# Designed miniproteins, single chains, continued (3): the designs that were tried, part 54

Each design is a single chain, and the fold is of that chain. pLDDT is the mean over its residues in the fold that is shown.

## One batch from the design tools (miniprotein)

Design m9972
Fold by ESMFold2-Fast:
Structure m9972 (fold): chain A 94 residues (1-94)
Amino acid sequence: SANNEELKRLLDELVELLEKGELTEEKFQELAKRISELAKTMPEEIQELADKFVAGAALYLQLKQEKAPQSQIDAALESAKRLRERIYEALEKE
């Protein structure tokens, strides 16, 4: 559906900005709100995965701001990417 493709696009945009180190707090809040609003129209499994994805991205930003060890920052990014893959898989089952 158009909503499924839009959710995928928003997830990809957020991950790309995280990888490039270009994600601002304001842009994160904008994307997180759009992801949450879109996911609430979808099955509960997708809502739960989207909530975890947003929380994971927030953790990544917090770890970078706190200058946490690079291994923790990398693990948070990898976790967000894995959650994106799980959301993609759940959407393809529809």
Scores: mean pLDDT 87

Design m9973
Fold by ESMFold2-Fast:
Structure m9973 (fold): chain A 72 residues (1-72)
Amino acid sequence: KKVDELLDKALEALRSGNYEEAVQYFQEALKEAEKLGDKEKIRVAYRLLATAYENLGDTEKAKEAQEKADSL
């Protein structure tokens, strides 16, 4: 519900090239998924967050997000 709504908003921002907005929504989705203990949604949020950071040129944050997704 809440996680999926936030992920949908983040993906729309990502598709539109609004990478900063996408990062914000993915971070909110991640926090909600963590509250639920939903490991699959946490993994998805981290992977998409890595993609958004890569598009922003923030390679360090992209790497950190990808490593967190891979460690789940």
Scores: mean pLDDT 84

Design m9974
Fold by ESMFold2-Fast:
Structure m9974 (fold): chain A 77 residues (1-77)
Amino acid sequence: RSLGELAREMVEEAKKAGLSETQAAHIVGLAVQLAEDGATPEEVGRAAKEHVLSLGASQEAADRIGRLAEEMARAIR
């Protein structure tokens, strides 16, 4: 999957979790920034999950978004 496809899936999952489109875009930006700053895929996934939980999303939604953020970090070389 491309970065664009992963970003789109993350936005869709965040919106399904009750987050706004702006909040979803911010989570995508956070994942990209952390990965480009040298964070590991596991660190990026954990940060995205913690952020989504702090916004009131369910544990299941946070787990899905965290896994997508981890995949996005792996796609960033």
Scores: mean pLDDT 84

Design m9975
Fold by ESMFold2-Fast:
Structure m9975 (fold): chain A 116 residues (1-116)
Amino acid sequence: MYENSEAVRLAERIAREALEKAGKDPRLLGVTEGTTPERIERLLAANDARLVSEEKVEVKSEEEAIEYLAEKLKELEDLRRVVVLAEEKDGKIVMTVLLFLSDGSAHLITIEMPKP
């Protein structure tokens, strides 16, 4: 139980710092606990969104995660909502980022990092 709360808090911090570095509104950020295919499908449906890209990256630190996500956010115009799912799995933090655009498209980025 505590592990998921720590993962969510870390993911929220990473996403917030990445949004700030990309010049985006941090109020676009929503955070939920856990990473499951069913939760991702429900979030896409709830936002009437079509998934147009999927990426996965493995990073070595929180700083590397922030820089990677910031560059991705900077490339996106008309960003309307960011949802972050996070869980601790086998001593790693798995962070799933859903980026919703105003045209109804969505991008999914999975970031894996070692637990600090």
Scores: mean pLDDT 80

Design m9976
Fold by ESMFold2-Fast:
Structure m9976 (fold): chain A 57 residues (1-57)
Amino acid sequence: MSPLLEKDIRRLAEMLLDLEVKRKGLNLTPEQRQARLEEIEKHLRDLFKKLEEDAKN
């Protein structure tokens, strides 16, 4: 895994979570926020892997 890609995934996940919290008026605890960030990061990693494979084929 590229360190640069992991850094981008983390930043995107934080931005997406912030938008979700603002749009839906969510009040998350630090633990809930961290769990959601991990979920979003995993989803983004899977998405980027699929895009990379699609680009190869």
Scores: mean pLDDT 77

Design m9977
Fold by ESMFold2-Fast:
Structure m9977 (fold): chain A 66 residues (1-66)
Amino acid sequence: MEAEELGKKAEEALKAGKLKEAYKLAAEAARLYIEERRPQIPPETAEKAEEMEKRLLEKIEELLAK
């Protein structure tokens, strides 16, 4: 699974001390997980999940900028 592969890469980056890369990979894993599930998610729920994913990515970018 794509999301699972990215999750493993995020963990590996975290162990290597690459915090920025680890957070980026974790965010991508979460996004792919939502996308994989999209056909099973009602349209209203999918729209809300996409909004939450956007907000999470923005917060990660803010943290990395500090």
Scores: mean pLDDT 69

Design m9978
Fold by ESMFold2-Fast:
Order: structure tokens, then C-alpha cells, then sequence
Structure m9978 (fold): chain A 94 residues (1-94)
């Protein structure tokens, strides 16, 4: 069975989303385990991680549906959420 270039691109896009989410989860787990993290910081990290998980799930659904416009919008949302999450994690000294 030969995969088309479009099918290969969809698999790559999904894999990239999975990698981004996995990296975010690892970084978040480290910050959440840091004894210097406040309950407020932990709550913000958890909320941002949940929003990121939801955005990634919606982005995967858009890829499967071939909805390129929705996928492009969600890629920007994911990038913004990752930037916010990284900033909150950086605020936790470990």
C-alpha cells in the first residue's frame, strides 16, 4: 500500500502535534513537582496544559477532516498557549 504525499503530510502534522504536547507535558510535570511552585502557579500551569491538550485534539480533528483553515488557526492558538505555558514554567524556579 503506497501512502500519498497528502497522507504522509497528515501523519507528519499529527506526529508534530504529539511531540509538542509531550514536550509540554514533561516540562509542566517538572514544574508541578518543584517545591518552590505556589498553588497559584500550579493552577495556571494545569489550566494552560488543559487548554493546550484541547487545542491539539481540535487540531488533529481538523487535519483528519482536511480543514486547512481551522488547522492554521489552531496552530497559532497552540503556539500562543505553548509560549504562555513556557513563561509560567520559567516563573517556577527549579
Amino acid sequence: MNLSEEELQREVDIAMLDIQLSVAKISADRALSDPSATEEQKQKIKELLQQLEDAVARAKAAIEAGDEETFAKLQKEISALMEQLDAEIDAVKS
Scores: mean pLDDT 83

Design m9979
Fold by ESMFold2-Fast:
Structure m9979 (fold): chain A 87 residues (1-87)
Amino acid sequence: MKKEIEEKLEELRKLGKEEGVEKLAEQAVELAREAYKAIEEGNLLEAEIQIGMLLIIAGVLKLIGYDKLAELAEEIAELLEELLKKA
């Protein structure tokens, strides 16, 4: 799971740069990394909050027309939720 998440985070960062929204993509990456860190540290409530914020950013990305970035952010959030369920 960690390798798959890291690969998707790199894809999100690259796609954000290609589409000219690097700052928004970096915010999504930061939320995902904070969620992963919270899961690893056993801070499950903090992890849920960070995942929720990531899903809000994904929703905003869809509203403004960055569907591919939104889909990737949702996939990352789904992987993080799976890790949280196993914790």
Scores: mean pLDDT 85

Design m9980
Fold by ESMFold2-Fast:
Structure m9980 (fold): chain A 89 residues (1-89)
Amino acid sequence: MEEVERLLERAREALEEAKRLLEEGRRLLAEAKTPEEAARGTGVVLRGVGLATEAYLLARRAIRLAEEGRATEEQRREAEELVREAGEV
């Protein structure tokens, strides 16, 4: 159970940071006046996508542990929600 708790905590942190970076990156791209500013915004978006992918993989691992009986039903539901949210980013 502690392993699943750590995976879910890491997935939550990665997803929250991903959402923050994607919002910031989209703002930078919308406000970009130069190619250099647009490149900076793109870099922030790519970092956000990378963190969303990390959150997705961590949550998927938590689901696999739940399928093996190594997680609670509540932890499984949380992992499934994180997979959905990360997949929508």
Scores: mean pLDDT 86

Design m9981
Fold by ESMFold2-Fast:
Structure m9981 (fold): chain A 57 residues (1-57)
Amino acid sequence: MRLRAEEALRRARELLEMTRNDPERAVERLRRDPLELLERSDEAGDLLAEMGELVAK
């Protein structure tokens, strides 16, 4: 799962970047395919949680 995890991490990092600029857009991206990121990588789950914190702040 490492290779798949790296792909999921890249997408999660892109979502973090979007969250900083447009948190509402980042939330929509997550809403569309959140499970795909979570199911592919445990580390992606951590990044998604961090993104949630950024949206709250």
Scores: mean pLDDT 60

Design m9982
Fold by ESMFold2-Fast:
Structure m9982 (fold): chain A 63 residues (1-63)
Amino acid sequence: MEELIEEARKEMEKFVDERIQKAKERGDTATVKALEATKDDIVKGNFFEARRKAAKVLEELRK
């Protein structure tokens, strides 16, 4: 079920994209760059680094 894995990945990317859009609306270019770098790391297969970066940025955005 490659579709199942793709669906999970798409959900993660969508969540990151929503955070990027909110950061852009706030003019927070540093956060936008960090989230885009996280997304690129996921695509390149550097998942552990992407996970770590995403966790930090998303926690900051939630609070």
Scores: mean pLDDT 68

Design m9983
Fold by ESMFold2-Fast:
Structure m9983 (fold): chain A 79 residues (1-79)
Amino acid sequence: DEARRAEALRHLELGSRAWEAGDLDAALEHLKRAAELFLALDPKSPLAALAYFAVGQIYKEQGDEEKAKEYIEKARAIA
């Protein structure tokens, strides 16, 4: 699915840039969406695992240890 791949890559880029800019809420929204789209294309997607791991790191930066653990475990389950 060409359209889903393009959408997933766009969200991955937007999430990465938002994280670098310190917009953690925007980074979480885009990275979660990227992971969902990559998983819809490939249940073992390394890019989905990467996106979920990034979500976990951002939650850790926000002090949300429970959500950080949840998303890191999601990433490890894919990889």
Scores: mean pLDDT 88

Design m9984
Fold by ESMFold2-Fast:
Structure m9984 (fold): chain A 65 residues (1-65)
Amino acid sequence: SELEKIAEEIIKLMKELGSTPPSLEEVLKVLNDKELLKALIEHLKEFPSTQKIAELLEKALKLKE
């Protein structure tokens, strides 16, 4: 699914940033929670290193509208 593709891209970017990524299932749970997703987008947009992740989260949010 499109959400699974977004989740995989997020995991890849987190690894590139040196973070320990959550599991695919955990990322998908976040992407399915609109309230949490909106809060994360606001937080991650504040930092240049997480800008691409924020953009992927916004794409996921738009798929749920």
Scores: mean pLDDT 78

Design m9985
Fold by ESMFold2-Fast:
Structure m9985 (fold): chain A 65 residues (1-65)
Amino acid sequence: GEELAKKLEEAAKSTDPVASPRDVGRAVGLLEAGYSPEEAVEILVSEGYSRETAEKLVRAAEKML
Protein backbone atom coordinates (compact mmCIF):
# COMPACT_ATOMS: atom_id res chain seq x y z
CA GLY A 1 0.00 0.00 0.00
CA GLU A 2 0.94 3.71 -0.03
CA GLU A 3 2.03 3.57 3.64
CA LEU A 4 4.59 0.83 2.91
CA ALA A 5 5.97 2.82 -0.05
CA LYS A 6 6.42 5.89 2.19
CA LYS A 7 8.14 3.82 4.90
CA LEU A 8 10.53 2.35 2.30
CA GLU A 9 11.31 5.85 0.98
CA GLU A 10 11.97 7.20 4.50
CA ALA A 11 14.13 4.16 5.37
CA ALA A 12 16.18 4.61 2.17
CA LYS A 13 16.72 8.35 2.82
CA SER A 14 17.85 7.70 6.43
CA THR A 15 20.10 4.75 5.46
CA ASP A 16 22.44 6.14 2.77
CA PRO A 17 22.27 8.95 0.13
CA VAL A 18 22.77 6.35 -2.65
CA ALA A 19 20.06 4.00 -1.33
CA SER A 20 16.56 3.91 -2.88
CA PRO A 21 13.26 2.44 -1.60
CA ARG A 22 13.94 -0.42 -4.04
CA ASP A 23 17.22 -1.23 -2.27
CA VAL A 24 15.50 -1.44 1.14
CA GLY A 25 12.76 -3.59 -0.45
CA ARG A 26 15.43 -5.99 -1.78
CA ALA A 27 16.87 -6.40 1.75
CA VAL A 28 13.33 -6.98 3.15
CA GLY A 29 12.76 -9.66 0.49
CA LEU A 30 15.96 -11.48 1.47
CA LEU A 31 15.01 -11.54 5.17
CA GLU A 32 11.45 -12.70 4.34
CA ALA A 33 12.98 -15.50 2.20
CA GLY A 34 14.66 -16.82 5.37
CA TYR A 35 18.21 -15.52 4.96
CA SER A 36 19.97 -14.32 8.12
CA PRO A 37 21.01 -10.64 8.33
CA GLU A 38 24.63 -11.73 7.75
CA GLU A 39 23.66 -13.80 4.67
CA ALA A 40 21.54 -10.91 3.32
CA VAL A 41 24.57 -8.55 3.62
CA GLU A 42 26.78 -11.01 1.67
CA ILE A 43 24.15 -11.39 -1.08
CA LEU A 44 23.79 -7.58 -1.44
CA VAL A 45 27.60 -7.20 -1.58
CA SER A 46 27.65 -9.85 -4.36
CA GLU A 47 25.01 -7.75 -6.21
CA GLY A 48 27.33 -4.70 -6.22
CA TYR A 49 26.50 -2.88 -2.98
CA SER A 50 29.30 -1.77 -0.68
CA ARG A 51 29.43 -3.69 2.61
CA GLU A 52 28.60 -0.50 4.56
CA THR A 53 25.51 0.18 2.40
CA ALA A 54 24.44 -3.50 2.52
CA GLU A 55 24.67 -3.51 6.35
CA LYS A 56 22.59 -0.30 6.56
CA LEU A 57 19.96 -1.69 4.16
CA VAL A 58 19.62 -4.92 6.19
CA ARG A 59 19.29 -2.95 9.48
CA ALA A 60 16.56 -0.78 7.90
CA ALA A 61 14.77 -3.91 6.62
CA GLU A 62 14.87 -5.57 10.08
CA LYS A 63 13.19 -2.48 11.63
CA MET A 64 10.35 -2.76 9.06
CA LEU A 65 9.63 -6.47 9.75
Scores: mean pLDDT 75

Design m9986
Fold by ESMFold2-Fast:
Structure m9986 (fold): chain A 86 residues (1-86)
Amino acid sequence: DELKKELEELLKKVEEKLYEAMKALKAKDYEKAREALEEAEEYVKKLEEKVKEAEKKGADKELIEKYRKAIEGAKRLIKRLKELLK
């Protein structure tokens, strides 16, 4: 389950950066919030690439669906948080 472990680590990084962005926004540290959101976007892109790789390698459909939902949720949250920085 090397690929599954890598997916879990990437999702954890996305969640950590989103948490940092929300904390920074709460503190009105808009520069730190932007940096955390940019890092979250980078980890989302890496996670999307790994999900595509897992799908090509025949990973379980339920696992792929789980990570696709997490990715869409993260993208939606990033978009909303970015609107607060305008």
Scores: mean pLDDT 87

Design m9987
Fold by ESMFold2-Fast:
Structure m9987 (fold): chain A 95 residues (1-95)
Amino acid sequence: SERERLEEIIAEAEKRLKEAAEKGDKEALEKTWLELVARILGVSVSEVRNTPEEELIERLAEVLSRVFGVPLDVARAGVEAARGAIEKAINNTRP
């Protein structure tokens, strides 16, 4: 199912993001986040990099809302929170 596949993708990415954050590996954090977004949206990492941030958030929120059956505003808040956490981890890799 679409939901089961998405749950697997997210769980794998979460494990890699946690490991990268614990190691202070900024490159791995950025790469893993971009790959996660690309997999969820079914696009290339290059397309993710070249897409406006607001558009990526909206597209991700729509997919998560439909697949997990949560309100769109809740899905959008979740995406924004996840992005913010990754950005903070990248920017605060010292010390």
Scores: mean pLDDT 82

Design m9988
Fold by ESMFold2-Fast:
Structure m9988 (fold): chain A 81 residues (1-81)
Amino acid sequence: SHMEEEKRRQQALDELAARYGLPREVVEKAFDLLQEKGMSFDAGLKAIELAVEQLRELLAQGRPVLGKITPFMELLREALE
């Protein structure tokens, strides 16, 4: 049902936020931006996961994150700093 699909979505976002130490609101906003661009649910979750890992590595090295950054990646970067 629609309510069951929404519950699974909320649980997945909660798990992602907990796993990466991000505010739940930030993960939801990043996911919404990717969904607005037509990404599937699974692709959106994977994109956020990969972006967080890449941003953490760049920040740990003291390197500039990216020369040009997408809106969802900027949201994640601000939450990781």
Scores: mean pLDDT 76

Design m9989
Fold by ESMFold2-Fast:
Structure m9989 (fold): chain A 59 residues (1-59)
Amino acid sequence: SAEEKIERLKSPDVDEQIEAARELAKTLDPRAGKALREILENSPHPEVRKAAFEAMREA
């Protein structure tokens, strides 16, 4: 579900955060777009921000 993927974006594991962002790209839930935007603007990890940006472009 979108909620589980959004929760994984808050994981301390950067690889899990990246994977969750990629999975959210395929989700038609408006909460996915909001979560990806939040990560793009606020994540301290450049690779996570890149994944969120690419996910938003794929949606």
Scores: mean pLDDT 76

Design m9990
Fold by ESMFold2-Fast:
Structure m9990 (fold): chain A 76 residues (1-76)
Amino acid sequence: LEEELKKLRERGEELLKRAIELGDEEAFDLALEALAYVTKAEVYLKKGDIEKAKEYLEQAEELLRQAERLIREKEA
């Protein structure tokens, strides 16, 4: 779980950079929101609330998938 959150943070940060380079404001907003959910998941994981951490991780994963789709569409 902690390793998964670390990878999601790295992925979200990379997507933010790509969204900026492409001028994709929607993808930027989605990636930024996903990073906020990763941060919430990290907080709950440190508190020992594994169930809440997992819920926020799942939300972050979905938002990153949406950002990735938008970036792919812009690059095509």
Scores: mean pLDDT 82

Design m9991
Fold by ESMFold2-Fast:
Structure m9991 (fold): chain A 93 residues (1-93)
Amino acid sequence: MKTLAIGVDGLTPEQIPEVLRLVETVLKEFPDIERIVVSGDPEAVAALVEELRKRFPDIQVEAVDEETFIPVAEKADALLVVVGSNAVAFKLF
């Protein structure tokens, strides 16, 4: 199962639409992605997970803690990191 891992730190509500656009770009490039795993600040993660589930209903969206996230991110097919006003997406393989 191909996985997109999203790490979130310092995400504001105003940045959610930009993160969703980046996720759409990743999913267009990697259409085999079936799972999105999100970790970071609990309030930011909750808001992002809700919007991801609404926009991508066919994809499994899960929120996990940092300890669970690290091994998932290491094995993920794509990684998106959001820090404050910056978001960076890259493919691991």
Scores: mean pLDDT 76

Design m9992
Fold by ESMFold2-Fast:
Structure m9992 (fold): chain A 90 residues (1-90)
Amino acid sequence: MAERLMEEAERRALEAAEALHAGDVEAAIAHLEEARRLAEKAAELGDKRAEAAALAARAHLLALTEPADEARARALYAEAAALGDAVEAE
């Protein structure tokens, strides 16, 4: 179940990246909100990669919705990277 949720979250994150490349910030925000929601559900099921993905999605959403709060967005990206590195080390 967690694996399927993460596959869907990754698909949503890719759709968000495509929307941003096209200049559609509203569509990107919607896709990132779904990616975060799915990753948070997978993290609840014990998926450590999902925890990192949820933090990354939150950081990206913050950067798009609250662009003046760059320091907080950077801190969330750093947390996501640290969790991703810990999972890769396992």
Scores: mean pLDDT 73

Design m9993
Fold by ESMFold2-Fast:
Structure m9993 (fold): chain A 68 residues (1-68)
Amino acid sequence: MVSEEELDREITVALGDIYLAIGNLLLKEKNDPKGAAESYRKAADLYHQAGDTELAEEARKNAEKAES
């Protein structure tokens, strides 16, 4: 059984995955590194809220790399 808190965490991770995908799309298809970095930062914040520090760190690094 999924608790309400556990479901919220799963939804938060899924939202992070969506923003990560948006960032990748903006970077690869639209050549929008600023938009990509913003999407990656949103993904990092969501992963951090979900307690997934590894994914949060990866998303943060992707944001930094996109702006460099």
Scores: mean pLDDT 81

Design m9994
Fold by ESMFold2-Fast:
Structure m9994 (fold): chain A 92 residues (1-92)
Amino acid sequence: MEAIMQEAEMTMILIGATVARRYADAEGAAEAAERAAAFLESLPEASPATLASARAVAEAAREAARKSKDREAAERAEEAAERLEELVRERE
């Protein structure tokens, strides 16, 4: 697809990873991972850089889940991370 659209999607995934790591908030991390997964699913093709960024978002969500005191938020973040990791694996 257009370079502009691919650049915007990569930027969103990178921002998602940064936000998830910075706040260490499981709910926010889950939302970032869910958003990244939706973007990856909308792409007919994903570059290696986009897949690497998606993996970083999933890793950040898992870390946020481990640090969370909120069990429901932690479970949501873990599920979002697993879904995103599965999508990345399918694209490799």
Scores: mean pLDDT 72

Design m9995
Fold by ESMFold2-Fast:
Structure m9995 (fold): chain A 115 residues (1-115)
Amino acid sequence: AREQVERYREAVREAAAYRKAELEERREEFDGYELYVLSWEDRGVTTLVVLLLTPDGELAGGLFNLPSRERAEELIARLGSPEAFRALQAEALARSRAAHAAGEGLEHAAELEVS
């Protein structure tokens, strides 16, 4: 898990360096959670990479393109809470469930086409 965080951070650093963008990195810790935020600005758009490492070693992440640095800082402030983490877990679970349901639908559709 921590090794995955470092690999993602390095990939983001390389992407920012290629674009010659100024990369900002932030780390926050709360209740055993570790929040990493990497951001750069290009022509008024703030690109934000968020990585959240849980105390039990699970990793959640997201990439956001935001219209301003102020909007990015609002999002970062919200992500530093246990409530925001629970929201991210719920979203990840919902996405996993939707992907599984889609997979089952495709198998059923293929069976009907063969029949």
Scores: mean pLDDT 64

Design m9996
Fold by ESMFold2-Fast:
Structure m9996 (fold): chain A 82 residues (1-82)
Amino acid sequence: MISAEAQEHYQRGLEAFAAGDYHTAITHFARALALDPRFAEAYFNMGLALEALGDHAGAARMYRLALELDPDFEEARAALAA
C-alpha cells in the first residue's frame, strides 16, 4: 500500500516534470521513495527526469530498480532497451 504522503510527493513530482522542472521532479520522486521504497512508478519517473537532464546512467539505474520491484513494468523495460 502506497502511503498518502508518498502519493502526494509523487503527484507533485509529476506536476514538476510536466512543467519541465526536472530537478524539482527528482526531489519530489526521491521524497516519495523515502516514504515508500517499493514505489516502482516513482523510480520509473525519476529515471525519465534523469534522462531529460542527460544522466543516462542514472536513468538506467532507476529503470532497473523499477523492474526489480515490478518485473511486468513494460515502460521501464522498453526504456532500458532504448
Scores: mean pLDDT 86

Design m9997
Fold by ESMFold2-Fast:
Structure m9997 (fold): chain A 57 residues (1-57)
Amino acid sequence: SPAQVLAARHDSPEAFELAERMLREGKSREEIIEELEKLGLSRRQAEAIVDLVEEAL
């Protein structure tokens, strides 16, 4: 939902921006999750951000 997208962007702006950029570049879901995990996110958090970014695009 738009509210969840705004909340995720506020709580993890660097992670959200990275996921959005990588999705626009055509990177796979798994590649994006791996890069988000390198930022210190858990796999669950990374998957949630990817889902929200895909919904927002």
Scores: mean pLDDT 79

Design m9998
Fold by ESMFold2-Fast:
Structure m9998 (fold): chain A 69 residues (1-69)
Amino acid sequence: SLSSLSPREKAAVAELEEMIDRVGVEGITDAQLRELARKYGLSPARVRQLLNEMLIARAESELAKRKAA
């Protein structure tokens, strides 16, 4: 979960957030995820898992905002 990240996983999540904000989720390639994994000493599968958890959190946040309106 995003609540129990190591420092390098937090750094990877921060860079993923910047990538999403810059190019959108659809603009992120598998090559970029592998590069990020190498940069932070994570597995590509772990980086993909972090990205998926971030997307779920973003979708839940937007749904909650719409229900509160």
Scores: mean pLDDT 80

Design m9999
Fold by ESMFold2-Fast:
Structure m9999 (fold): chain A 108 residues (1-108)
Amino acid sequence: MPSVTQPSSVTGNEGSTVTITSTASQPISQLNWFQKKPGEAAKELIFDTSKLPDDVDSRFSGSVSGTTGTLTISNLKAEDEALYTNTAVFADGSIAFGEGTKLTVKGA
């Protein structure tokens, strides 16, 4: 059964760059990323591995290399503090769901 694993938490400083790295059990064909804040619906951040919706800040970027998928957030802001989840699609059409990464933003 294909799987994708995210770190449970990452911490970044305001104004810095943070990267969330996910590892899949087999090569990733497509990776999608979502942002979830308490009390809000999940928001799509990245679709088709590296594409941004028009309403998403250009500070967000996505990439895939083999079994490794990454979400990069540049010029980190306090408002970026959230749960980040992904879905990985594999060559056989199967889909794996990540458990989510809690991003903490430090103002120092």
Scores: mean pLDDT 85

Design m10000
Fold by ESMFold2-Fast:
Structure m10000 (fold): chain A 60 residues (1-60)
Amino acid sequence: MKKKAEENYEKILKQAEEVRKDYLNEASKWSAQGKEGAEKRLEERIKELEKRHEEILKEL
């Protein structure tokens, strides 16, 4: 069970990086000032996902 969770986590990280790139591109079109804020927000979101996944693994 844990091995499958690790594989899913790696997929989530890959998707998070793709979402980050897409979001930065979109933010650049309508919110140039928000671009840096969006980067920080995405980094915090990625860290939150890491914490959440660790909590799930502890419960399993």
Scores: mean pLDDT 69

Design m10002
Fold by ESMFold2-Fast:
Structure m10002 (fold): chain A 79 residues (1-79)
Amino acid sequence: MAAEEVKELLERAAELFRKAKEAEAKGDEEKAKEYAKKALEAIAEAAKVAEPYLSDEEKLKKIIEAAKEAAEEGDRAAA
């Protein structure tokens, strides 16, 4: 079911997001940027899959917040 795919993509995004932050802390700018980009892409895919099920304000906000956080981390890791 699409809801399971959304959950799996969000879990993947969270893991990639953590790896991006870890790489940034280690000074691995290229690796941090790569992980952040992949995390953002996973969140974008989760949003697409979840779109028909995002009738609740909380669900929509969760997707948007996750995407925003990943983008901010990506910008910092790339800098």
Scores: mean pLDDT 70

Design m10003
Fold by ESMFold2-Fast:
Structure m10003 (fold): chain A 65 residues (1-65)
Amino acid sequence: MKEKLIEEGKKLAVEGTKAHIAGDFEKAGELFNKAMEKLKEAGLSEEEAEKILQEAVKPVVQEHL
């Protein structure tokens, strides 16, 4: 339930980062917005959600940049 929403949010954030790296900024923004919504639905604050998204995308950014 809550853990599933957090997992979905992390996956959306990773896909958003990949879209951004590919130059699809519109898709990246949409995916990041969906990721934030999923984390807030899980009961996380905006600050907590932001930390989780940053940690989830960090390996992807380091691999591609």
Scores: mean pLDDT 77

Design m10004
Fold by ESMFold2-Fast:
Structure m10004 (fold): chain A 100 residues (1-100)
Amino acid sequence: SMVEELVRRAEELEKEAEKLYKETLEKLKKTKDPEEKLKLAEEAIEKLQEIGDEIAAIGEELLALKAPLEDLRRVVLYEASVSMLVIGLIVEKKVAEKEL
């Protein structure tokens, strides 16, 4: 169903966000230049925000379709997950700013 496809897409987006977050943390650990760290964090934050916006749009579509509450709850958790990853990278960005 369209509901199942939208929920699956939201799950795929959340997994993509987790992968991007982990890869960005690994790059930050290997990078010694504070300016390069700042750029890496900023680029990853922008991409995570784009993913979060797409998951939010899926949530709105599911509401319009009157999707089952369990499916709506799953998408809310995926949105919350991505929002926390954004906060995590904002913290890493602030750490890099202090090294400047």
Scores: mean pLDDT 91

Design m10005
Fold by ESMFold2-Fast:
Order: structure tokens, then C-alpha cells, then sequence
Structure m10005 (fold): chain A 112 residues (1-112)
């Protein structure tokens, strides 16, 4: 079953990269709930591992037919900016909703 395989992949990603990954529903502007993949940033994890987690999350989202990948808990520093930029590029190349992911990340970046 695809969902069971996704859940196993999410657990493996947390163990391998130190980054928690989950499936959530995003409410779009037309009132539709769409499934998205949420990657929770771990600032204690090496930048290389965080990049690997993002690459695998984008691939998984594409394979599973999810709408977008969202990064949560990003620091407001150069590392966070690099991770956002790389995610946006990978999401665009994978045909995912780049604009929705950016909007969510911007809102989280301004929230205290």
C-alpha cells in the first residue's frame, strides 16, 4: 500500500538525516485540501544531511503525487536561505507547486 510505504520512508529519513518528515493537508485558495510533505528543519543536523533530506523529500513527494514540499522551523540565516532556494529549484524541476511552498515558508519566517 502506497501510504504504508510513504510512512516507512518518512521514518527512514528521520533516522538517516535527523530530519522529521510528515504528511499534512494544505488548504488552497479555492478551499481545496491538498496533501503536502512537511520537512521539519533540525539546526543541529549537518547542512549536507539537511540538503539530502530535502532532495529525498522532493523525490518522495513527486513519486507519491503530493502537491508540495514545505520546510518548517527554518532559521532566519544564510543556511535557511540556501535550503529554501535549493528546495524551490528541486520542487520546480520535479513539477511540484513551488509558489505554495514559498508562501508557506515566508509566513513561517515572519512568525515569532
Amino acid sequence: HMMEEIERRLREMEERYGMKVSVAQLLTGDGTLVPVLVVTNNPAAPLEKRREAIREAVRLAREAGLHAVVLDNLPSDAEGAELVREMERLAREAGLADGAARLTLQERGVEV
Scores: mean pLDDT 71

Design m10006
Fold by ESMFold2-Fast:
Structure m10006 (fold): chain A 75 residues (1-75)
Amino acid sequence: EEEEIKRLKERLEELKKELEELKKEAEELKKKADAGDEEAKKKLKEVEFEIELLEGIIDILEAVLKVVEERITKE
């Protein structure tokens, strides 16, 4: 079970890194969209959607990790 917790934490960290990269892309696209780049505006919407999906996945994994940790640590 401790190994499973470690693997879940590793996966969660990987997903959080992907989320940070997507947020960085969104910020760059937002700057271009604010400058009037219609193509950047469309790409921004796509990246925002991916961010929303990934945040949802991270939330689910964090909830699973919390439940598993509570079962192990007991209180």
Scores: mean pLDDT 80

